# Designed miniproteins, single chains, continued (3), part 67

Each design is a single chain, and the fold is of that chain. pLDDT is the mean over its residues in the fold that is shown.

## One batch from the design tools (miniprotein)

Design m10454
Fold by ESMFold2-Fast:
Structure m10454 (fold): chain A 65 residues (1-65)
Amino acid sequence: MEKLKQELLRLIGEILRLIGEIEDVRLKLKKGEISKEEAEEKIKKLEEEIKKLKEEIEKLDEELK
């Protein structure tokens, strides 16, 4: 149980980090530091990584049922 809890916390931490990176990209776009096209590309890649991490969390949750 403890190992599963630690893994869930690690995955959640990674998702939060990726969300922070998306917000950073949005702030840079708002400041005009990057193009809209560059921002959209980076955000899509980060959202895909978040989706994969969410799928891993769902698999771990299913193992508890």
Scores: mean pLDDT 80

Design m10455
Fold by ESMFold2-Fast:
Structure m10455 (fold): chain A 81 residues (1-81)
Amino acid sequence: SEAEKLEKEANELIEKGDVRGALRAYYKSAKIYKENGDVEKAKEFIDKALEIAQKNRDKLVGDEETGRILQELARLKAELE
């Protein structure tokens, strides 16, 4: 599926050190899983994205797009809990 392709992309981006790209890919996967009704996968990907952001704060500071994605991830997490 598209979400599975984005998951693979996110994993490859993490291996390359592209934290911002990985965060975007995990966020897109979470949204697709949520839209498909796969709540457990959506939660898993939201948590992965938030964990990566937490561990790599220094690489994400000052990025407006990343800030918006993090706010949206928090919103999605609240809606699914």
Scores: mean pLDDT 81

Design m10456
Fold by ESMFold2-Fast:
Structure m10456 (fold): chain A 59 residues (1-59)
Amino acid sequence: AEEFLENVRRQVERLKAEGKYDEAIELLKRAIDIARSLGHTEVAQELERLLKEVEAEKA
């Protein structure tokens, strides 16, 4: 769970640095779905928070 979250965060940071906000948003939505399907509710909540931050930065 923690390793999965860290890998997703690292990929999001890379995509944001490249200005690829739409790709970062898509990655986060997919990661949230995976975390929810595995019952990792805390990880899903943290990813949802990160998604809101990335969406706000895109605007």
Scores: mean pLDDT 82

Design m10457
Fold by ESMFold2-Fast:
Structure m10457 (fold): chain A 80 residues (1-80)
Amino acid sequence: MSKEEKYKKIGDEFREFYEKMLEELRKNKASQEVIDKLEKVKEETEEKLQELIDNNASVEEIEKVAKEGKEEMKKIVEES
């Protein structure tokens, strides 16, 4: 698997995780404020991931940023 293929996989897994977290918030009837917080974490994480990809960062660094984004999204869902 190429470095570019690994980047795509990490990005796809991050987006899938976001969709799952968003669905959990919808099922829990979360407020728009909570949903907005989740969307902000997604947008900020995707921006960081794109910056790292553009700078040819290591797969490990990309995975770390994606993991941190997922953990923040999970906290938002658990605290709602």
Scores: mean pLDDT 84

Design m10458
Fold by ESMFold2-Fast:
Structure m10458 (fold): chain A 61 residues (1-61)
Amino acid sequence: SEVEELIDRTVAEFREKARTMTPEERDAYLRELVEWAAKHLPLEDFQRLVERVDAVDREIR
């Protein structure tokens, strides 16, 4: 689905960008991403996006 493709792209983009970000920049990026997702995605898709992005953030830290 379009939403699954959007989630996959968003996670991939975060993984790429996070490597060049400070911890403070990553925290700001994640807050903005979560706020956007909460407004625009169904609850189920929001939860999947947050889980996947959070997993990437934990790997990088």
Scores: mean pLDDT 84

Design m10459
Fold by ESMFold2-Fast:
Structure m10459 (fold): chain A 113 residues (1-113)
Amino acid sequence: SKLAEEAEKLLKKAEELLKQAKKALKQGDLDKAKDLLNEALKLLQKVIKIAKELIKQGKTDEAKKILKKALELAKEALKLAKELLKQTDDIPYAIGLVLQAIGLIEEAELLLK
């Protein structure tokens, strides 16, 4: 499926962005970590939209595989966003990233049931 291939590419890019965000947080580069986390969360949101379309097309097994990986990465994004929140003075922005990650986790878990 072209949609499943697109989702897999977006998941690989999101995973790489989260690894870079984790490194930026360890180095104290909070602005870089913010940008990388925001980009990763946007990619995960696109992946969940693709998974919903696959479900509508009856491709439920492909969608579940994609959603399981998206859930894993959304949980990592939440962990990193919480770490950012502890270190940053830009509290409103960091709270926004935390809430985005929670929303993606909840939506992925709901779609997997």
Scores: mean pLDDT 91

Design m10460
Fold by ESMFold2-Fast:
Structure m10460 (fold): chain A 100 residues (1-100)
Amino acid sequence: SWQDLQDWVLSQVPDSVRSSVSSTMQQMHRNVQNTPPGDFDKMWSHVDRFVSTVMGQYFGYLLRQGVSPEEAARQSRQVGNQVMTQMYDYVDQVYQQQNQ
């Protein structure tokens, strides 16, 4: 479900950024649902923007924790990649639901 996906994504980020991530995820979900079925480029543009925001929030968090810029970039990219993997299934599910 969308709620299960949201809960999983929020579990991948620190508590201090969860409210911001939740807000941007809700906005992304709204934008994706308003995208016509089969317009994957537009759907992915909304997803890419969301994932970039999550990575940026996590990167900033790590810098505030004293993590080096190089390590912060590596760790935020790893989180972004994990979130993006779930977004493939999410976009496919939204597309299938709109076509049924």
Scores: mean pLDDT 85

Design m10461
Fold by ESMFold2-Fast:
Structure m10461 (fold): chain A 60 residues (1-60)
Amino acid sequence: APVIARAVRDVAGPAGIILNLKKGEEVLVLKVSEDGLAVAQSLSTGETGLVGASDLEVLA
């Protein structure tokens, strides 16, 4: 099931690949890989992309 997480720092990268986030922004974590990458969707923008799992704090 998707898990809610919050960005612990600003995340920036190529649009359409990396999910750009500001510190404190909440996301739905859709999948997590063993390589420390997550597929997440921003709750504020609806955009989906890759983010480092270490850049997120799980809330639920």
Scores: mean pLDDT 79

Design m10462
Fold by ESMFold2-Fast:
Structure m10462 (fold): chain A 75 residues (1-75)
Amino acid sequence: MAKEKAEELYKRGIEAFKQGKYDEAVKLFTEAAELDPENRARYLALAASAYMKGGDDETAQRYLDEAVAVEAARG
């Protein structure tokens, strides 16, 4: 299922994040967000954290704002 693939991408993203590979972590978390819309806010927040660690605070804030908006829209 797409959700199972998203969980696999999430685990790979966390591994990349721990290794300081923030660009790779962002790509993996963004793919997970696309495959699992139910958990999109979670994955976007993780991508924001990776951008922030990589030094792109502006893009990190944009992803965090989107994550908050997605969560608020769920009701």
Scores: mean pLDDT 82

Design m10463
Fold by ESMFold2-Fast:
Structure m10463 (fold): chain A 91 residues (1-91)
Amino acid sequence: DEAIREAAELGKKAQESNTLIPNPDGSLTNTGEEMVRMYAGAQLAFAGVTSEDPRVVELAPAYAEKAREIAPELSDETLEAIGVGVAALSL
């Protein structure tokens, strides 16, 4: 519960501080979304698993839905990354 609230708050701060950075090929990197993806990646690495781990796959959708209840303004991509991160943290 607390971990989900903290991750949702991180998602909100990431979106508030979001900037679009032009890449050499003319595409744009959304820094807020990248920050949340980095959070999820760090939690997966710390737990020693990947996003394809059956435990992460099972738990992530439930945590993403709980995060949506706390922060419905977050994008589906951000909520999915939060779900993966919190699932990995719970292992």
Scores: mean pLDDT 76

Design m10464
Fold by ESMFold2-Fast:
Structure m10464 (fold): chain A 67 residues (1-67)
Amino acid sequence: SFEAERLAEIEASPLLDAAARAALEAELRAAQAAGERSPEVEERMRTLLYTAAREALAEEAAARAAA
């Protein structure tokens, strides 16, 4: 499915810059809003969002510690 393909792109491309990753995630959200959802895709999205949130918090904490 489109959502599974987009998730695979995000998951397989850890070197994507923040803007490119955000664009792919926005496209995935738009596709899910348009119709197809599966429990597997939703679980993977939750895992991806949780991982992204942890990474963002770690980067923010490191920046604050360095400031």
Scores: mean pLDDT 61

Design m10465
Fold by ESMFold2-Fast:
Structure m10465 (fold): chain A 67 residues (1-67)
Amino acid sequence: SNYEEFKKYLLEKLGFDEETANNIILSLKDFGVTTKEELEKFYERIDKVVKNGRAHVAELRAARAAA
């Protein structure tokens, strides 16, 4: 299953817990994302969001310390 490959990526590569990974998969199912090509586009976007989110959290933390 394409969802099983993607769940494995979320758990093993991104370090998400089982509950968070399952919630992401449920959201993808609700949006009708079923093909491997669509899932590959989504994991690339999620990887960018996670990297950007870590940078944003660092910036917000620094801004709060400076205020």
Scores: mean pLDDT 70

Design m10466
Fold by ESMFold2-Fast:
Structure m10466 (fold): chain A 55 residues (1-55)
Amino acid sequence: MEEERRKKAFSFGLEYAKKLYEQGKYDEAIRIYEQLAKMGSEEAKKFLEELKKDL
């Protein structure tokens, strides 16, 4: 199982997507959060709910 690797990837992906969102690249940030959520990241799902509120 790759659970440890996924958690590390989730942390990096979340930080990267957050930077994109702060730079105004909303679509790209949402795409990354969506992929992380599909892989099981609850943190990404929470971010998506916040981003949908802005959409």
Scores: mean pLDDT 74

Design m10467
Fold by ESMFold2-Fast:
Structure m10467 (fold): chain A 78 residues (1-78)
Amino acid sequence: MKKKFDEELRKMIERAKKLIEEARKSKDPLEADILVALAEMILSVAELMTKTHGEPSEEVQKELEEVKEEVDRLREEV
């Protein structure tokens, strides 16, 4: 049942993306750091799910990797 798994991962990725965007718009460095930390936690859970439930579609895997790279960049800026 790949579609439901991909759908759940996409929801997690979208949530992480929203947190990253909020962090970039935040004028409070502490708020930005907390938002980035929440995004990292969500991405870590998504990675754990790919290890336990099998590999998602290539598109979802690429999106997950892109968002992880974006978090790494924000960590260098914050």
Scores: mean pLDDT 78

Design m10468
Fold by ESMFold2-Fast:
Parts: structure tokens; C-alpha cells; sequence
Structure m10468 (fold): chain A 62 residues (1-62)
């Protein structure tokens, strides 16, 4: 489970690296944390989804 600090870091990185709004970044993080990958794929390209997963893993492994 992500801490609130880790969640906020992921949201900020999604906004900076993918140009997402805060609301969209938070929605994507919520979908991925609940393993709703199919729904997340409708909001992102496959390349963007891979980048989001990389960011989440990077933040969790610090």
C-alpha cells in the first residue's frame, strides 16, 4: 500500500512527465492501485501506461 507522501509524489510526477491534470493523475493512480488496468488503459496510451507503472515502481522502491 502506498503512503500519502508516495501517492502525492506519483501524482506530481504524472503531471510533470505526462502533462496530466491533477484530477486525471489522481484518477489514474486510484485505478492502478485497485488493479483496474483495463479502465486505466482507456485513459492512457500503452506507452503512457508503461511510464505510469515505471513511476509507481520507482517511488515504491526508494
Amino acid sequence: MLTEEEREEIVERLMEELGLSREKAEEIVDLLLNEKYEEAMKLLSPEELLKVSEIILDVKNK
Scores: mean pLDDT 77

Design m10469
Fold by ESMFold2-Fast:
Structure m10469 (fold): chain A 119 residues (1-119)
Amino acid sequence: SMELEEYRKRIEEDPNDAEAWLNLGDVLFEQGKYEEALEYYEKAIELDPNYAEAWLKLGEVLFKLGKTEEAQKYYDKAIELRPNDRSLLLRIKALALKELGLDEEAEEYFKKAEELEKS
């Protein structure tokens, strides 16, 4: 795609552009290329370990690959890095768990998000 060419050019000009690596991963994720998306999200977090969105995307792709335990760890890392967005990130985690059919775990995280919103 044109977006792939654009992000590849950015990486060629600056291989430390964590955002370009994340965006390249997103294009592959949208194409259903989850294993390839995973590699680029891992590069983004290697370059910027405080990049909460990259940790979130890494968790999301791992849920798609059925690596639920590792996915949860990376969602928790994203929540840790963005505590003001905790309610939203817990809801995103819950939706991912529900998509995998883990309804009981999903309900626990929805309840945690709701309690934060009621405070």
Scores: mean pLDDT 83

Design m10470
Fold by ESMFold2-Fast:
Order: C-alpha cells, then sequence, then structure tokens
Structure m10470 (fold): chain A 59 residues (1-59)
C-alpha cells in the first residue's frame, strides 16, 4: 500500500541520516518520524521531510 511505501521511505531516510544522534535526540526524532509518516502524501515527501528534520537537528 501507499502507506507502507511512505513508512518505508521515512524509515530508510531515518537510518541513512540519523547515525550521530544522542538517545534523547533519537526519542524526539521517533516522535517526529511518526508525525511525518501520518502527514506525508507521497514517498518523496516522507523522505524529504525526514531528511530535512534530521539536518535541522544536526545543525
Amino acid sequence: SLEEEIRKAALDAFVEEAKDLTPEQYKELFKRLDEIIKKAKSVEEAKNLTKKYIQELKS
């Protein structure tokens, strides 16, 4: 389903980008990731929103 594709895209982007975070940052990111998955309307949107948020956390 599209929902499964969106979830996979967000999780793949999460794994790819979120390697240097603290446990507290991981907890916040998991919460935000759930919201991104619920709100994203496409695979590309989910991937881009996840990457953007992780980049903001690292900056």
Scores: mean pLDDT 77

Design m10471
Fold by ESMFold2-Fast:
Structure m10471 (fold): chain A 55 residues (1-55)
Amino acid sequence: KSELEKNIEFLKKAKDIADEMIRKADEQNPELAERYRKVKEKIDSLIKKYEEELK
C-alpha cells in the first residue's frame, strides 16, 4: 500500500522538522516548544500505528 508508505515517510520528515522547531522555539518561547513536543509525540504515535498496519 504505497500511499501508507508515503504517509509514513511524510510523518518521519515532519518529526525531524518538529525537533528543529522545538530547538528554535526553546530559545524564544519555551511554552511553544512544549506544544511542539506534544505534536511530536502524536506524530510518533501515528508512525508506530501506521508501521504496524503496513505489510
Scores: mean pLDDT 77

Design m10472
Fold by ESMFold2-Fast:
Structure m10472 (fold): chain A 57 residues (1-57)
Amino acid sequence: MKLTEEQGKKIREQIEKVLEAVAAGNWDEAEALLDSMDVPDEIKENLRAWLERERAR
């Protein structure tokens, strides 16, 4: 996937929103953000694994 600098910044912002939602206890919002984000599979899978671990705590 070819990313422009602007796309990379937007991806980081989306990741930060997921982290913020989890920190606030908004799991449904975090899952919705993860599902809707257009990021490379590697990033999405890493974030999903992290989300699953945090949810299981």
Scores: mean pLDDT 75

Design m10473
Fold by ESMFold2-Fast:
Structure m10473 (fold): chain A 89 residues (1-89)
Amino acid sequence: PLELGREALRLGREAFELGVEAGRVAEGVGAALLGVGALVEAELAVRRAETLPEEERRRLLEEAERRLREDIEALREVLEELRRLKEEL
């Protein structure tokens, strides 16, 4: 999960920069916050997993990874839209 959270943070930062360049600062900020939230969620899931028996730990981490992949996909969609808007300038 931490690696997925770091990827989400990276995508959020990229979306922030594109949002500023495209004159869509609010959208860029929203993406950056989603990326930060994803990383925090990943860290909290890992910490929680340390307190659980192996089967419950595995299920928690798998669920966290599914949610993180959804956040990453949402961020990629935002990046694609911001890139299109920047090209229109």
Scores: mean pLDDT 85

Design m10474
Fold by ESMFold2-Fast:
Structure m10474 (fold): chain A 61 residues (1-61)
Amino acid sequence: SALELAERLLARAEEALAAGDYETAAHYAQKSGVAATVAGDEELLARAQELSRRAAEGLGK
């Protein structure tokens, strides 16, 4: 389902962020956000957007 996909992608983004892999973290966070939007889960979307923002900060944006 879109919800399960969003959660799986979010977990991948969290792992990448913890490892300092900001490019991979941004990629998975953005995909998770799209899946969360399709699922209608506003809390997951907010979490994906926060991870995307933190990844962008890590990249010097």
Scores: mean pLDDT 86

Design m10475
Fold by ESMFold2-Fast:
Structure m10475 (fold): chain A 56 residues (1-56)
Amino acid sequence: MEAEELLEEAKRALEKGDYKTAVNLAIQAMKLAIKNGDYELAKEASTLAAEAIRKL
């Protein structure tokens, strides 16, 4: 699964109120984006994870 796809799944989980799943998917997207050198996607994933954590 690509980082972009993981980020989209994290957004859907956040939208449904599944904050734990949103955090886990966003962290996975961030790690994969960093590994691939996609720092813009990593930053977006990090922001989504922080938003989801605030809801926990």
Scores: mean pLDDT 82

Design m10476
Fold by ESMFold2-Fast:
Structure m10476 (fold): chain A 72 residues (1-72)
Amino acid sequence: DEEAGRLVEEGNRYIEEEKYEKAVQLYEEALRLSPSADIYRNLGTAYNKLGKTEKAIEYFQKAAALERAERA
């Protein structure tokens, strides 16, 4: 989805600016449009940067599960 891709790119810019809460908002919006393992990983990274380790682990696990399903 082109729109989800644009939201991910904008979220990535906020990660570079260390504005992790804004990045989370954009990644969550992208996830609603087009769920993907990459977006789950991006959310995991953003939550890890925010110090929300348990939430980061949850999103990394969701990414791994979706990636396994896609490779099956």
Scores: mean pLDDT 86

Design m10477
Fold by ESMFold2-Fast:
Structure m10477 (fold): chain A 56 residues (1-56)
Amino acid sequence: AAREAAIAAFRERLRATAGVDDSGLRITAVELDAEGRPVVLTEPGPAAGEGARALA
């Protein structure tokens, strides 16, 4: 629940900030920042892979 909320907030922040495309972002983990804020970690690798989606 908390993790899912953090992920949802993160995606909304991306879009609200600069209209950043959150498509293809793979959530690796959710950790607390130095300030104790939840930080959603994504995989910066070679973008979109239908293979990655098929794996999930």
Scores: mean pLDDT 55

Design m10478
Fold by ESMFold2-Fast:
Structure m10478 (fold): chain A 55 residues (1-55)
Amino acid sequence: MEEAEKVGKEVAELLYNGKDEEARKKLLELGKKYGTDAAQEAAAIAIELLDEKLK
């Protein structure tokens, strides 16, 4: 949970700044270390935060 939230926020910021490859790398590493559930949760958080920033 804590790691997923942290990575989700980082991924959102990376995506907002156009660093798509770096963002994907963060999600892949999270999923590899903590499992698909954590990566999925981080991705959902990132999407929500990014959607807010893009509006």
Scores: mean pLDDT 79

Design m10479
Fold by ESMFold2-Fast:
Structure m10479 (fold): chain A 65 residues (1-65)
Amino acid sequence: MEEVERHLERGKAGTEDEFVYSRGLVGLLTSGDEANQLGLEAKKEAEEARRAAQEAAERARRLLE
């Protein structure tokens, strides 16, 4: 049974709209602000890591001159 359910989840993995809607509904019932805040913080951390990698690459390029 669990394996069948995992196959169904994999099939719906391409349909993120359903998951987003379900999570959004739960957020409305409890705290939508918290869900949005967590999303913003995750995005900020991803951008911070990307920026650090870019700066390291730039520093290496300048030293190679």
Scores: mean pLDDT 60

Design m10480
Fold by ESMFold2-Fast:
Structure m10480 (fold): chain A 65 residues (1-65)
Amino acid sequence: LEEKAKELEKEAEKYRGLARMYKGMAEQAGKIDQKVGEEYMEKAKEYEKKAEELERKAKELREKL
């Protein structure tokens, strides 16, 4: 169970990294093209939601330890 929780935590960290990357890209791209900036922001939010879901699952598994 701990191994599964760690796996989910690593996956969540990966998605949080992607979210931060896209958020930065949205900020830069938005200065040139607002639509492109919005698209990157949408991707950032999508990755944040994925990370949150994985973190929740990891927490549930850890509560069983």
Scores: mean pLDDT 81

Design m10481
Fold by ESMFold2-Fast:
Structure m10481 (fold): chain A 57 residues (1-57)
Amino acid sequence: MSPAQKQAKAEFLRVIREHGVDGLTPEVVREVAERLGLSEEQARAAARAALAEHNAE
């Protein structure tokens, strides 16, 4: 992952921790993508990685 995708993954993990998995909405993914200069595919990959890490805890 790029540094920006790693940052996105960390932010998505924070959202999951604060609001649960339901907090990881398409709107949140899009906002993070726009702020970090990621494509929609890169942001979705980071979100999937965050979910995988949460499930592995």
Scores: mean pLDDT 80

Design m10482
Fold by ESMFold2-Fast:
Structure m10482 (fold): chain A 76 residues (1-76)
Amino acid sequence: SGAELERRILELLRRAEEALREGRYEEAIELAEEALRLALEAMRRGELPVERGIGLALRALGLILDAERELERAKE
């Protein structure tokens, strides 16, 4: 169901935020990418309201961008 998909997306986003906070940038990217994929797929299938899906996708994208920037800095 859409509610179960939303719950899974929120759990992935929560774990991605924890990974980012703890400096586990590669894990944060993987978790946020999975959340983004699920949000986009759910919107395409009509399983999530578009406005809600966009909000979740933007949160996931923000986490990916933040983690990628930190990972690039950490490589220096």
Scores: mean pLDDT 88

Design m10483
Fold by ESMFold2-Fast:
Structure m10483 (fold): chain A 85 residues (1-85)
Amino acid sequence: SQQIVQQARQATDQARQHGTPSFSRAANTFYTSIVQGITVDGQKYLPDAQDSTDSIRRATGDDPVQQQVADMLQQAYDQLQQQTD
């Protein structure tokens, strides 16, 4: 769980350095949803982050680096969801 969270943080850092401001904000929101989910009341619990996923996809545009970062965040979310359930 912590390793996947760290990978999601690295993807978010890439968005900050190489993405547009709007994409970086969407990536930070998605990362926050991932982190908060696994720490709620000390239980492994992942909230529904579909709205954040849709927002980051809309912000990605045609930039291949932003598309790669969005894919990495989606994969981290999917992996944490599988580990929580």
Scores: mean pLDDT 67

Design m10484
Fold by ESMFold2-Fast:
Structure m10484 (fold): chain A 89 residues (1-89)
Amino acid sequence: GRAALDALREAAENLAAGRPAEVTVGPHEEDIRALAAWLRAAGATGEELAAYLRELAARAPQPGRRGALLSLADQALRAEALLREEAAR
């Protein structure tokens, strides 16, 4: 829920800052569904999360960390697509 989303945001900030980070959301469908559930529980949008992650990526000095943040932003948009599909029911 909200706590999981807050932990993800903290991990993303640590990743951008060059600190150790544990990112629990991967590219797999189950991870995207979990992220969608966290966004719904928090009343947040995947578009807002993606914009935040892209801003962190722009400030990340290491290409690998930048790439990881951009991948996470894409995952946030995929989660948003699932939320929109569920709202259409």
Scores: mean pLDDT 81

Design m10485
Fold by ESMFold2-Fast:
Structure m10485 (fold): chain A 60 residues (1-60)
Amino acid sequence: SLEVARTVGLILRAIGVLNDPNASEEEKKEVAEELRKALESTELDEKMRELIERLIKELE
């Protein structure tokens, strides 16, 4: 679905932000908030939900 595709894009962005030493705290918070929203609004499999939860924790 389009929602799942957008969520995958957010996951890739989160990985990019975590690997960028110049990423701002604001950008990390924005990505974490978007990932939280995806967890609430998108039907995701258990493994993808676990990955997103780990990324949120690492961004905070």
Scores: mean pLDDT 81

Design m10486
Fold by ESMFold2-Fast:
Structure m10486 (fold): chain A 60 residues (1-60)
Amino acid sequence: DLEEKVRKIIEENGGDESLFEKIVERLKNKEIAGFVTKEGNLVLLGYDKNGNLVEKVLPA
């Protein structure tokens, strides 16, 4: 379940919950979505060429 996965990732990383709907909509459109963690790291979410949801963390 995409929505449950996104919500959990945001909550576990201390991201802004107000971004939840925007992140889900971007991922439904197969766009890259992202948010900043409480540590200042950037989390990027997107689908690979095989349709798998991929999470990447980029340090600040």
Scores: mean pLDDT 79

Design m10487
Fold by ESMFold2-Fast:
Structure m10487 (fold): chain A 64 residues (1-64)
Amino acid sequence: MEKRKEAAKLLLELLENNELPPVLKELLRESAEALENSTPEEFKELGDKLLPKFIEMIRKEKAK
């Protein structure tokens, strides 16, 4: 539970730091909720695929 909650919190922080389109913000918030309800296996896969890409996206926006 703790790691899933932490991932969801990170996604919400990413949403606050990004000037993303509203549609994408809604999708990311739904993904954060899904992470809290996912199995440990699903959570690990989502974390490995999703978090690095979101971090890279934020870095690119801040580098503008």
Scores: mean pLDDT 63

Design m10488
Fold by ESMFold2-Fast:
Structure m10488 (fold): chain A 105 residues (1-105)
Amino acid sequence: DELKIGRIKGRLSALLAVARVENLSVQPLIDALREKGFDELAEIIERTYKTGIMDTELADELDELLKSLTPEQLEEIEEILDEFESTLSPELQQMIEELSTTPVQ
């Protein structure tokens, strides 16, 4: 599902950008992904958070990984993202939503 993959990529990019600016821990998200068997996605998130840059190599790795997943696994990832975002303030949730829908240069 190309549309779903695009949404997940946008949400992850926005979430990681907000988390770095606001000094938020993404460890609960990483732990939740690993518990569900999404170890490769968790590693991409951890690397992006530490470096602060989703370079073309990490972006391509993320795209390839998400394209390899079933629709049910993509839905599980969206549910994990929803759960993590629900622990944040309404203001931070708003920032993530706005960034996830706006093209970043």
Scores: mean pLDDT 79

Design m10489
Fold by ESMFold2-Fast:
Structure m10489 (fold): chain A 67 residues (1-67)
Amino acid sequence: MSRTLGLALETAVLAQELSKYDAEKAKELLERAREADILAHEGRVEEATELARESYKEALELKKKLE
């Protein structure tokens, strides 16, 4: 699995966990993870990687606020 797809998957898992606390933000994170996956499939790997990193960072920051 590529690093980009790994980050997108981890973001989706975190978003599902966070949906119990903030459904709106979790939905946004899931949509960004899906967008990163689409960009990767279109061959736009660098853009996909940056979007996946940004979304993952936001998911971690939200988790820290809720822990």
Scores: mean pLDDT 76

Design m10490
Fold by ESMFold2-Fast:
Structure m10490 (fold): chain A 62 residues (1-62)
Amino acid sequence: KAFEYTEKAIEAKKKGDWEKAQKYGEEAVKEAEKLASQGKIEEAREAVTRLAVEVLGHPRRP
């Protein structure tokens, strides 16, 4: 699932393993694209947003 790969990417980033974080992030995006193609737009959007904030360091307003 997209969320599972997002969680693995976050864990890799916390360990300082940026290369693995990027790998898991790419898998999370691929799974989110599958969710979007199935009409699960909200789940896809949440997975990508969490990935961008937690792994890529994009600023997020609460």
Scores: mean pLDDT 72

Design m10491
Fold by ESMFold2-Fast:
Structure m10491 (fold): chain A 74 residues (1-74)
Amino acid sequence: MEKEKQAEAKKLVEKGKEAYKKGNYEEAVKYYEKALSLEPDNVEALVNLGIAYKKLGNEEKAEEYFNKARELAA
């Protein structure tokens, strides 16, 4: 059960990365948020969501997600 959620979250992170590479930062955010709904402690999704929000000019949300990733990676 948890392994299936982890695998699905990983696929969503990959889709988010593809959207990000195309400059579709809002779409990237959507995929990373879906990944986090399945795996809230996914550090990669949190970091990438922060980076995408920073590209969208939302420094407040970017810092929030970077702080969450840092907390989990300690």
Scores: mean pLDDT 84

